# Ledger of designs, part 29: designed miniproteins, single chains, continued (2)

Each design is a single chain, and the fold is of that chain. pLDDT is the mean over its residues in the fold that is shown.

## One batch from the design tools (miniprotein)

Design m4985
Fold by ESMFold2-Fast:
Structure m4985 (fold): chain A 72 residues (1-72)
Amino acid sequence: MAEREEIRRRVREILDKMGQSNLDEEDVERIVDLLRERGEVTRDAVLDAMVDIGVEQLKAAVDKTVEEIEKK
């Protein structure tokens, strides 16, 4: 619990410095989870996590569309 809270605090600090303080709590939690898994909390790691989350969302949308086509 303490580890996740510390990572969340650092992520918020980095986001504030990048002008992204208005991100949804859901998106922040996803960034925190990725950084916790990767064991690194830096500005570059936060940016990489944001990109990965965006790409993951796009992949999920594509997979859902393919599934809908297959289940005619």
Scores: mean pLDDT 72

Design m4986
Fold by ESMFold2-Fast:
Structure m4986 (fold): chain A 90 residues (1-90)
Amino acid sequence: LGKEALRLLAQMYTLALNGTLTKEQLEELASRVLELAKELSKTDPEKAKLILRSLIDVLTYIAENSKDPEVVEAAKEYKKKAEELLEEIE
C-alpha cells in the first residue's frame, strides 16, 4: 500500500516536472493515492498521514507551476480532498 502510493506520487510529480501532466492523469493518480491512504489509515495512520502530506505537497507544486488552468483547478480540488482526509485521521 505505502510503496504503491509513493510510486504514484513520484509518477505524478515527474509528469508535472516534464510539463506533460494532463487533468485526466492527475485525477486518476490523485484518486488512487487517496484510496491507498484511506486503506492504509486503518492499519498505519501515521504512514497514511505522511502519504497525504506528500500528496498535498505535490498538488501544491502542480497548482503553482502548471500552465494548464484545468490541471491547476483539478490540483486545488484534490488538495482539498487530501486535506479533509488528513483531518479525519487521528
Scores: mean pLDDT 86

Design m4987
Fold by ESMFold2-Fast:
Structure m4987 (fold): chain A 87 residues (1-87)
Amino acid sequence: SKAEQIKEAEKDLKRLEELFKEAVKKGELTPEQASAIGIEIAALSWLIKQGSKPSELAEIFERISDIAEKTDPKLAEEARRIAEKFK
């Protein structure tokens, strides 16, 4: 159901936020990548609270993966995995 998908998105976002915070602490992202991913995470948090469509959430998780792919493969892979669940 849509409600179950939103609950899964909340859990997946929390895990992704934890990985993002660790990547920032370790200096694994450029300042530009950290800023861009931070904006996308803020957008995801807001859209989840609004009950947005899973496909809209998937698009943002995919963008996070694309931003991180060259410098933080762990963050990129997790974001891609989450995006595939909601496509």
Scores: mean pLDDT 83

Design m4988
Fold by ESMFold2-Fast:
Structure m4988 (fold): chain A 94 residues (1-94)
Amino acid sequence: AMEALRALAEGYLRALKLAAEGREEEALRALAEGISRATGDASLAERLAALIAAGDEEGLAEILAEVEAWFAEQLASLSEEELEELREFSKKLA
């Protein structure tokens, strides 16, 4: 669980940095790669890339809702100590 959440945090932070540089498509790919590494599902990254290329806002919203649901389940499975470790890890990446 912790390794998966750290992979997502790394992907998300990389995406934010690329977006700040105006590299929006690269930012979305970095996010997709982070999600793929976190969930272990390479097809999820491929689906995200296809929806981004098509401009399919509804399809993107559906996948993001699935990712949010997965993330909520992962957070609910963590101990108080693991949640604090995740917060400290996120601070070190910022």
Scores: mean pLDDT 71

Design m4989
Fold by ESMFold2-Fast:
Structure m4989 (fold): chain A 65 residues (1-65)
Amino acid sequence: DALAKAVAELKAQLEALGYKPVASEVVPASEAVEVGRKYIEQGYYVAAKVVDLEKNLAVVVAGVK
């Protein structure tokens, strides 16, 4: 499904950049920026994607080096 594909794509992006994915969350798209910011403040690299605007769904993935 679209959520599973988005998670897999974001994990692959982090791995390509040399980061190890350690967390993934499905969040309201309206909250994706705040969730991402909290991970960045903790020292993670973050990738995020809005996957369904009509359902207000986004995926956030965090990784470490």
Scores: mean pLDDT 83

Design m4990
Fold by ESMFold2-Fast:
Structure m4990 (fold): chain A 94 residues (1-94)
Amino acid sequence: SPQQELLEQAKELVDKIAEAVLNNEPESEIGKLALEFLEIAKKLSREAREQLIEYIERKIAEIEARLGADDPAAQRARLILRYLIQEIRNLPEP
């Protein structure tokens, strides 16, 4: 369905953002990916946005399990990914 395709695109952008942060890519590149992500998230239903938030929370847990919660790269990824969750919650109702 179009909603499933958008949700999968949003999940792929979450993965790209996490990878960019972990690889210390420029803030401008991370910001560009975050803007692309939010444009897709705006098109998602309430239910799909909830699934996307759950996916982001799982991604944070996976990174912390792999690197350790006290790892500086894991802390940066957690901060950026939590910011994306907050931005989703601040989007207009679909």
Scores: mean pLDDT 90

Design m4991
Fold by ESMFold2-Fast:
Structure m4991 (fold): chain A 62 residues (1-62)
Amino acid sequence: MKEEIDKLIEEVKKLAEKLPVSEYTAVQIRIVEARILYEQGKYEEALKLLKETLDWVKEKVA
């Protein structure tokens, strides 16, 4: 699970560099929230948040 979370974070960061600063900041906040969930042992919630963030970023850059 950690490897999947790390890969999702990297993919989100890579796509987010195409976004305006305001939207990039929102993505960074979501990544921090996902990291906190992971540290609390809430792996499924962390994965869900990262996947939702990735989908949101993909929609914004499409």
Scores: mean pLDDT 80

Design m4992
Fold by ESMFold2-Fast:
Structure m4992 (fold): chain A 67 residues (1-67)
Amino acid sequence: SLEALIAELERRTPDPELLALLEQLRNTSDKAKQLEILDQMLLLATGLPYSEVVDLVEEMRRLLLAS
């Protein structure tokens, strides 16, 4: 589920900017805005040495697009 993926990302990510975007995602019910936040997270994550964070964000996008 999206909630489980958010919780996993929160546990694995020490980056305060990614954590702030995760909090925005939790507080957002609009699908278009959720996708915008995930795109920002992907751009940020690709600049970091955390391949698992990129994979988790891509899985979140996949779930949202499928719903």
Scores: mean pLDDT 77

Design m4993
Fold by ESMFold2-Fast:
Structure m4993 (fold): chain A 85 residues (1-85)
Amino acid sequence: IEEVVKKLKEAAIKEGLSEETAEGLGEAARVVLEAAEERGVGELVKEVIETVLEKGESAVSEEKLAAAEAAIEEVAADPEVRERI
C-alpha cells in the first residue's frame, strides 16, 4: 500500500496539485486500498494502480483493469469505507 500511495501523491504533485491536496488524495487512496486488502482484492488493485501510474493504462489487460475498477467501486460504495474518508 505505502508504495502505491507514495506514487499517487508524487503524480498528483507533478500534475500541479498542492501538497495538501496530494496528501488528502493519498489518505483517501490508503483507506480504499486497506479496505480492498480486507476483501482479498488488495493485490489486484495495487498491481493495476501501480502499473497505470508507471506505464499507463494500456499496460494493464482489459480484464484486470475491469476487475480492479469493479473492486474499487464496490469498496468506495461501502458506507463504512466512506466514513473513513
Scores: mean pLDDT 72

Design m4994
Fold by ESMFold2-Fast:
Structure m4994 (fold): chain A 63 residues (1-63)
Amino acid sequence: PELTGPKLDAFNRMLELADREYPDESRTEAFRRALFDYVLENDVSGLDDEERLGVIREIVASL
């Protein structure tokens, strides 16, 4: 699996947001794999930080 520049940037930004809101969960392998898979399968480059936080909260709730 490979992330393009815009998708990689979005992934890194979402990790930053997750680290601020969910510092313990954001460091788990389960969270990181779920986020990576989401970013790989979805066009997240057009999402703002509010929409990205919504995605992060859904992923954390699934852990």
Scores: mean pLDDT 81

Design m4995
Fold by ESMFold2-Fast:
Structure m4995 (fold): chain A 75 residues (1-75)
Amino acid sequence: MAEVRVTVTASRPLSEEEARAAAEGAGRLGGLLTGQPVEGRLVSHDGRTATFLFRGASAEAARAAAEAMRANLSP
């Protein structure tokens, strides 16, 4: 099991609900891309900046989720 933390600064302020939905979505996308389960969770959120933790069955799966999050929220 592998864990990846990622901090993203979005182009606009995020709500906590949006940040949590983004974490869940990125985890699901990482799982779909690798065929391995990935959990995404919100660790902290402050306006435009959010920190996420992705836990996957492999480092590949966790990194795929983290990259999906970076691509989605980074300008």
Scores: mean pLDDT 79

Design m4996
Fold by ESMFold2-Fast:
Structure m4996 (fold): chain A 59 residues (1-59)
Amino acid sequence: MYPIVLGFVIDKIRELNNGKLLSELSEEELRKAVYEIGKRSGLSDKTTEEILKDVLSRL
């Protein structure tokens, strides 16, 4: 995943979860946030799942 896209997604996850750190979120909360970002950004389900896997692997 491109670093600039990952940073944007992390910032949006934090906004959706009242500024909580990614490490404080459950996998279910991360999944919900990533899918909401993907839906709003017009990303495919495949791309959204790849983003979620990348985010989870970096925690």
Scores: mean pLDDT 72

Design m4997
Fold by ESMFold2-Fast:
Structure m4997 (fold): chain A 102 residues (1-102)
Amino acid sequence: SEEIENLVLLIEKLAKRAEEHLEAGDFTAFTRELLRILSLIQTASSLLDKPVRQEISRLLDEIGTLYKQFLASKDAAEKQGLAREILGLIRSIIGLLRQYAA
């Protein structure tokens, strides 16, 4: 649907911005973009059939686990690794949204 396609484009733009903040070592700005991305993913997911929503929910739970580890870490290199793993899961969700929107 056009609504999901528009949400995907916005999520991709924010994910690129989050990656740019991460490359700059700005974990606060990364977190701000991440929370916006997660909100948009929940909105897009609500427009999809239950099996797809369940798979997205599973990936969001995995992101939640990594994000807790990210917040608990005091090591910049570990935070970078966890944040990149979170962005990888976001890209997987984008792939699912694109598959069921087109």
Scores: mean pLDDT 90

Design m4998
Fold by ESMFold2-Fast:
Structure m4998 (fold): chain A 72 residues (1-72)
Amino acid sequence: LDELIDKLIEIAKKAGNETFVKHLENAKKNFPNLEGYSEEEKKKRTLRSILAMAKDFGLEEAVKLVEEELKK
């Protein structure tokens, strides 16, 4: 997960999208408040949140990377 988020941060930086960079950094540092969820559920929920934001920003490369990870 951390390696994927780091790659997504580089994509966001290249796009000049500071809001997405901050969101990704926060996702990495402060895993969402998902008390009571399994590690797999926490990962998938985090990835779905990132996917929604990547789609909203139109970052096709980021969207593809997150969708590939969610297929695993």
Scores: mean pLDDT 76

Design m4999
Fold by ESMFold2-Fast:
Structure m4999 (fold): chain A 81 residues (1-81)
Amino acid sequence: KKLEEELDKLKEEFNELAEKLIEKIGSDELRKLLEELAPELEEIVDKNKDKLSTLELQIIVLKYVIEKLKEKLKEIEEKEK
């Protein structure tokens, strides 16, 4: 139940970051970024599926995606010139 609360917080953060990125770069660019991340997420799941619960896997996957979205947003802001 505590892990479920953490997961909900991560989902909110993901949605907020995704919306900000859509405003900055548009839906097509965000879609391409997420498509590029999909194989990396599958590898993370495959590596950890025997060691972590489904909920823990969802948490680490969301943390990874959130970090990648934060990096992208920061790069865009730095390149605004």
Scores: mean pLDDT 81

Design m5000
Fold by ESMFold2-Fast:
Structure m5000 (fold): chain A 81 residues (1-81)
Amino acid sequence: SSELEKAVETVEKLLEEAKKEKDKATRTTLLFLVAHEAQIISKYDKELGLKILEKALELAKELNDEVAVDYIERVKKKIEE
């Protein structure tokens, strides 16, 4: 659906913003927004939501953002439940 496509596009833009963001607090917030959107997407497409969360988790680990890692892992576990 067009709504799902727009949500995916929003997630891609947020991930690119997080990669370029130098302020740690803002970057963590962007990763939280990605995880939140992925959780919503997962209600319509579980595999797609989990794939987005995995990408966000990989980026959070590369950035050594333990707060984002913890939050994303919690969201992922809820979806896998």
Scores: mean pLDDT 86

Design m5001
Fold by ESMFold2-Fast:
Structure m5001 (fold): chain A 62 residues (1-62)
Amino acid sequence: KVEEVAKKVAEEALKAIEAGETKVDVESITRRLGKEEGLSEEEIREALRLAEKMVLQALSRS
């Protein structure tokens, strides 16, 4: 599901940021995980949008 992929992307991106990565490519993570789950290009784009919102929300809470 698109939302499940988005959550996995956000989790991986946030773990990388917490580990000290200053340049995390959320798009690459989304494309990789989306292809693994069999998502279409449109679904991958939607998962990216959701993942970006999740990451921003988590970062705003510090």
Scores: mean pLDDT 78

Design m5002
Fold by ESMFold2-Fast:
Structure m5002 (fold): chain A 97 residues (1-97)
Amino acid sequence: SAAEEEEIKKEQAEIEKITEESLMTKLGIERETIEAAKAGDQEAVDYIEEKAKPRYEELKPEIEEYEKKAKELYEKGDEEKGRKFKVEALKELARKL
């Protein structure tokens, strides 16, 4: 439905905002670099990935646990609960970046 599509877009925008705030405040990545990466600057993308990689590796066990739990919810047929859990997990991971 149109309402579900709007909710998904809003959730993606919230995850993106938290991720950008964490990249700037925790990893010291400049806003200009983030905007360049969004515009398709591969050097900016590579720079952000290199800066985030050590933190991503530290969070990998937690990421795998969240993915497993989301999969279990989907397998039980609760697609909405699985989707909402995945969104909240991504927001939490973005804050921990």
Scores: mean pLDDT 83

Design m5003
Fold by ESMFold2-Fast:
Structure m5003 (fold): chain A 64 residues (1-64)
Amino acid sequence: PIPSVKELLEQFLSRLREASKTDPRMKELLEQIEKALKAGDYHGLSELLQQAQELLDELERQRA
């Protein structure tokens, strides 16, 4: 059925972790996102998630 918000976030983070293995920019963004999540810092989190999505889209486009 419909995944929960937590499940959707985990799926997204999983894709970011795969991309971080080949791109240092994604690795840096992922570390910042995980740090913000650990700290409960929601003020920067949405911006970091948006940057990660844009970079992921760029990398997936370049892949084919």
Scores: mean pLDDT 77

Design m5004
Fold by ESMFold2-Fast:
Structure m5004 (fold): chain A 89 residues (1-89)
Amino acid sequence: MKREEALKKIKEMEERFLKEFVPVADALAADPSAVFEVEGRTLKTPEDVLALTAEYLRKVAELVLEYGDAEEQADAKAALAKIDALEAA
């Protein structure tokens, strides 16, 4: 895709993450019996939210690595390394 189209998609994905995923994580932390559905996936544990969050952030980082500038690519690589470390723990 075009760089400007990819950057718009990245921004939309980041805004969606803040508006949909963060509130669900907060709600599950407040009420562990709660069940949510996001993008056709059933989220019922904090681990489910973390797994979906990691998958989503990897997709954003992959787009940044393909279409970003050198600084954006370096930040995306650092973010992926942090996600990998959290999943390995």
Scores: mean pLDDT 74

Design m5005
Fold by ESMFold2-Fast:
Structure m5005 (fold): chain A 68 residues (1-68)
Amino acid sequence: AHLLEVRLTGDGGEVAARIGVLPGVLSVRVDEAARTALVLVEPSKIEEVAERIRALPGVESVRDLGPV
């Protein structure tokens, strides 16, 4: 699997729900205090998922933390 760190500007629950329905997303964990979400992604989908997440309302940035 591959791990993305998403920095949030909007509601974490709403953003997590939108991320969780994307093809290739395995799990989403929100840290409301840090305003971040950790997203576990299928390795073959990492670039597509990262671009889709960047396009979502309430997302400030997406950082690739690498394979896990």
Scores: mean pLDDT 82

Design m5006
Fold by ESMFold2-Fast:
Structure m5006 (fold): chain A 58 residues (1-58)
Amino acid sequence: ITGEQVVAAVGALVEEGLADAGRALPVLLQLQEGRISVREAAERLGVSPSYLSRLLSR
């Protein structure tokens, strides 16, 4: 995933009230680096894997 997709996903999660930026950013950066899976990132953020995959597919 790109840095632009990370920023967009953090923004969407904050707008929806699903996570704060300080919590979401480290998780999504680990996902960008390939350190964790989309499923693990979604679990850490408290969202569905399908929702997170949808945010990152744009």
Scores: mean pLDDT 78

Design m5007
Fold by ESMFold2-Fast:
Structure m5007 (fold): chain A 71 residues (1-71)
Amino acid sequence: SQVQQLQQQIQQVLQEQQKQSKELLDKGKQLEAEGKLTTIQDAIKFTAEALRVIGRYQDQIIKLRQQLKQA
């Protein structure tokens, strides 16, 4: 059904978001260990990049959930 297809798409996007979030966490830990997050500027830049990536997945989930409510 259309409902099942939309639910599967939401699940897929959530899995991609979780994977990307883990990769960003691992990248942050690596940058900290390498001394590349010692300045406030570097921390702000990394945080801004991470929020931008997460925001893209949130937008996709919101769109799919709206479609699901209409189905």
Scores: mean pLDDT 82

Design m5008
Fold by ESMFold2-Fast:
Structure m5008 (fold): chain A 96 residues (1-96)
Amino acid sequence: EEEKRREERLKFYQTILQIEQDVIEALKLMADAIYKIAKKRARTPQELEEVEKEYENIMATIEKVEQELPQRIRDLLRKYGFSDEEIEEIEAELKK
């Protein structure tokens, strides 16, 4: 009874966490695509350097969001009554 309900809750939140990870990967892919387009449009060495600098800044921002996301998800799960052990199980499943 209680175990079955717990398993369904874990699966539901695993799906949410997977979607959030997929969003971070999508952001990285979009940044790379924009960079490739901007690089092809650059007509001078200075324009090319500026494009590269902007890309590095965008990627650094995405990396900061990626670093903060796991902790934000953990805080959210704790708010919904998940234990540290349950959170660890969900995080382990996302890495598979």
Scores: mean pLDDT 75

Design m5009
Fold by ESMFold2-Fast:
Structure m5009 (fold): chain A 61 residues (1-61)
Amino acid sequence: MDEETEKNAVLAAAYRAGPEAFRAAKQAWDAGKTPEEILAAGVAANPDFEALYEEVRARQA
């Protein structure tokens, strides 16, 4: 999967997780971080974020 698609999936999940997760993920995105680093930033802000990210990925398949 290309990097842009992966980053979009992370941001979509962060938006569902709430404002704190979305803000953290968006800041990492704007800093040019990798999808893995963007995901880690979101998870640090909201521990439920990883489960939501997996759900978003399943829906995009």
Scores: mean pLDDT 75

Design m5010
Fold by ESMFold2-Fast:
Structure m5010 (fold): chain A 89 residues (1-89)
Amino acid sequence: SAARVDALAAEFRDTLLALEEDPAVSPEEARGVIDAWLAHLATLPPEEQAELLRRLIAIAREILAQTTRPDVRAVLEEAIARLEARLAA
């Protein structure tokens, strides 16, 4: 449903912002969070997956444009590539 996609997109944005704001979060922990999101995404209906992937890519690019942390930038670039690969499949 559109409401589920909107709720999940909002949760993803909040998660990425929390990772950026916490200097104690390691790149490995941040990658683990992205892995969990990709695993959850795989359980959704295909139509919701495609729409959510587009929303998550847009959110990740927005946070990437705003981040001042090189470690967060690298994780977000990797995450965007992985999300785009899933959308292309």
Scores: mean pLDDT 81

Design m5011
Fold by ESMFold2-Fast:
Structure m5011 (fold): chain A 60 residues (1-60)
Amino acid sequence: MIDELADLLLNDPAAFLAKLEEITGSKARLVEEDGQRGLEVSPELAKLLHEVGLRIQDRL
């Protein structure tokens, strides 16, 4: 599952985000602060993002 999410992030970031939203039942929102672009996410979605990041790093 996390490996599938990592592959999706690398190949189709839009589909990756949609799948995270589906899994967590929450939505991500694009926010901008002081010229910086960021993503506002639920704690559950943030945790999945962190796990996927670690999996990508582990595969490199």
Scores: mean pLDDT 71

Design m5012
Fold by ESMFold2-Fast:
Structure m5012 (fold): chain A 85 residues (1-85)
Amino acid sequence: MRERLEELRRKLEKVYPDPEHKVMLSDGKEYPLVDIDLAVVGREVLGLSHREIGEFLGISPSTVSRIVREMERRGSMQDPLLLVG
C-alpha cells in the first residue's frame, strides 16, 4: 500500500510544474497541491482508506477526509480518468 502511494506521489511531482505549491483550505491551513491530489486520487481512484493516506502523508485520517470533501465541494478535482496510467 505505501509503495503504491510513493509511486503516485512521484508521478504527481513530475506532472506539476511546482509540486510544492500550497493551497489554503477552509480550515485556514496550507497544504501542498501534490498532497491534496494524492489524498483525492488515493481515495477515489485507488480506494484507499483515509487512515492509509493519512499515515503516508503524516496527517490525521480526519484531515484526509476533510481535504477530500473540500475538493468535492470546490469542484477543483482533477478528472480521475486523466490520472489512469
Scores: mean pLDDT 70

Design m5013
Fold by ESMFold2-Fast:
Structure m5013 (fold): chain A 99 residues (1-99)
Amino acid sequence: SAIGKLNALIDEMQRIVAQMETASVEEQRQLARRIGEIVIEMAKIVREDESISPRQQSIFMATMTAIMSEVYLLAKKKNDQETIEYIIEVNRRVSEIIR
């Protein structure tokens, strides 16, 4: 199901964020790129799958935003401007997908 796939993608992102806490700056950049790819895939599923209710869409979007905010804060702690700029770009692309 679409919901099952979205939940699996959230679980993957949460595992990646946990890895980012102890990662080097270079490893963090690679992990953040994977989160960005997942977030874009999730945004497309949420937009295109008619079985997802407006309430479910809101919950998934809020969860994605929370995870992206955690990545942004981790990047800030390590002064990783490349990851900060990447997360801003991912947010811009998500906004275009959900229009």
Scores: mean pLDDT 89

Design m5014
Fold by ESMFold2-Fast:
Structure m5014 (fold): chain A 87 residues (1-87)
Amino acid sequence: KIKELLEKIEEIKKKIAEDESLSEEQKEAILAAIDLAVEGALSGDVTRYIGGILSLIGFLLDESLSEETKKLLEEAIKLIKEIAKLT
């Protein structure tokens, strides 16, 4: 169900926003990448979808991010891919 996937993504976004290990710049960039990927997945905009996913993968390579934050990003990517398959 798309609604349940979106609710889980909102929970991840809240955890990212509350993550004290992230700078405000990192939080804004990560949240923007999630929103871009979700919008692309929901609308069938492949450019937005791929752009958002690639940005999130880029953050997984960032050595300044904690393993806990990276696991949240991996879960977000998984949920967004599930949305894309349902739309």
Scores: mean pLDDT 85

Design m5015
Fold by ESMFold2-Fast:
Structure m5015 (fold): chain A 69 residues (1-69)
Amino acid sequence: SLEEKLKIAKKIVEELIREAQITDPADIERLREFAEKFVKESPESVTEEEIRFELDVEVGMILIERKLK
């Protein structure tokens, strides 16, 4: 269900925030909003692996942006 996919996405977001040591509230909010939007716009067939992959890419983008600034 969508609710279960959103719960999985939230769990992955919190794991990735800890692993990448993201502390900026704006970056945390961006990642959470990206996760919710991705799951809501994805087909019902979207897997936990696909959610994790897309969130990991977004984390990478955040880290690159912060390193360049």
Scores: mean pLDDT 82

Design m5016
Fold by ESMFold2-Fast:
Structure m5016 (fold): chain A 70 residues (1-70)
Amino acid sequence: SADEAKLRAVVAEAQAIVAAGLAADPSPEARLAAAREAARLVLERAPELGALAPAARATAEEELAEIERL
């Protein structure tokens, strides 16, 4: 479906952010920074995901909340 294709594209962009961050600096701090950027990307792109938007937003918000609690 179109929503699933868009979700795959957003996930690929998020994974690229994490991979680039880890390639530049494999420290735990860099990993958390990359994860935060990836989650923010998902939140920014969530409105484009149609029926999958609420689930994608909730997952990204939970990830950000977990990172901020650390």
Scores: mean pLDDT 80

Design m5017
Fold by ESMFold2-Fast:
Structure m5017 (fold): chain A 67 residues (1-67)
Amino acid sequence: MEEAIKILKELAEKNNGKVTVSEVVDALQKAGIPLEIAVDAVASLGKTREMTLEEAIKAVELAKSKL
């Protein structure tokens, strides 16, 4: 989980505090979260394009709770 948060922080730093949905899903998969869980966690936030770092961290917490 630490690895996903680190990736998301680095991406947000480069993109004015925002990350794309695809970047969040990719970071979760790199941290060992199955694709279906990663996609469901992001969908639970109602985000389809991009989100803030705070919202991305909430997606990480939601994905972890589904394991």
Scores: mean pLDDT 79

Design m5018
Fold by ESMFold2-Fast:
Structure m5018 (fold): chain A 65 residues (1-65)
Amino acid sequence: MVQKVSRAVAFQIEAVAEGLKAELVEKDGDYHLVLKAETPEQLEDAKKLEEIAKKIGLKVYKFEV
């Protein structure tokens, strides 16, 4: 099973591949994925990724434009 850091990196790559801007932020000794949604389409994609992230135990924060 992949470690948290590796999961966060993989998730960031997937988010970028879907045309979203993604960043990793360290908080409380763990990595959190930040997704920036600039269009309604990107917001829907971000919601999908957030659901997947929750299933694998990764926290995701979404920011609108």
Scores: mean pLDDT 68

Design m5019
Fold by ESMFold2-Fast:
Structure m5019 (fold): chain A 78 residues (1-78)
Amino acid sequence: AEERDEAGLKRIEETAKKALELIKQDPVLGRAYADEAISGALGLARKSTDPEIRERFLKLAEEIRKKADQALAEVEAS
């Protein structure tokens, strides 16, 4: 049962990693992809009935948001 959720986590992590790299080159487009990854994580958290899996998705969404905000701040400071 966890295989679907684990695949979802990996997909969101991969999307977020690409989005964070993209923020350095195109902050508008990179932020849009980061926001999409955050929305995906929150959506999967809402659908999960397993509290451990739900917490993992919520933490992932928070981590992506913090990293995206940091990357944008670094671009704006440049």
Scores: mean pLDDT 81

Design m5020
Fold by ESMFold2-Fast:
Structure m5020 (fold): chain A 71 residues (1-71)
Amino acid sequence: GSLTADASGNVTGSGFPPEVVELAKEAARLATTDPEEAERLALRAVLLASKYGEVKSATIDTETGKVTLEI
């Protein structure tokens, strides 16, 4: 499955724990203004998601504020 969060607070995807979703949303919100903190939050989301399945990809777009996780 995939989870995508954007800087406007939109989230698409299903099957992810609420705590992973919230970390991805916060990372997306900060990606354009505080990319270092956004990367730290996205890494935390990846580490938490990895407890539930194999994380195939994780991306942060610091230009648009988009965060994507794939399991």
Scores: mean pLDDT 82

Design m5021
Fold by ESMFold2-Fast:
Structure m5021 (fold): chain A 84 residues (1-84)
Amino acid sequence: QAAAAIAELGREATVERVAARARGLAAQLAAAGISLEEARARLLESNSEEDAALATAALEAALAGDDEALRAEAGRIVDRAEAQ
């Protein structure tokens, strides 16, 4: 059971790190006057449509101050990265 507990704590820590990065980036985009649409376009230049969509959804939740939605989107990003 210790391995499963450590894995779950690791996932939760990773989700919180992704959420914190999304919050920081969202604040920087707002300060720089970069729109969510422009951020999405830049993400699509070097990422798959699916990865760009997940990142955009996390940034949108962060800009809205919706911590529940942000953690949910961060969780999807973490789960997708582990599946690859």
Scores: mean pLDDT 82

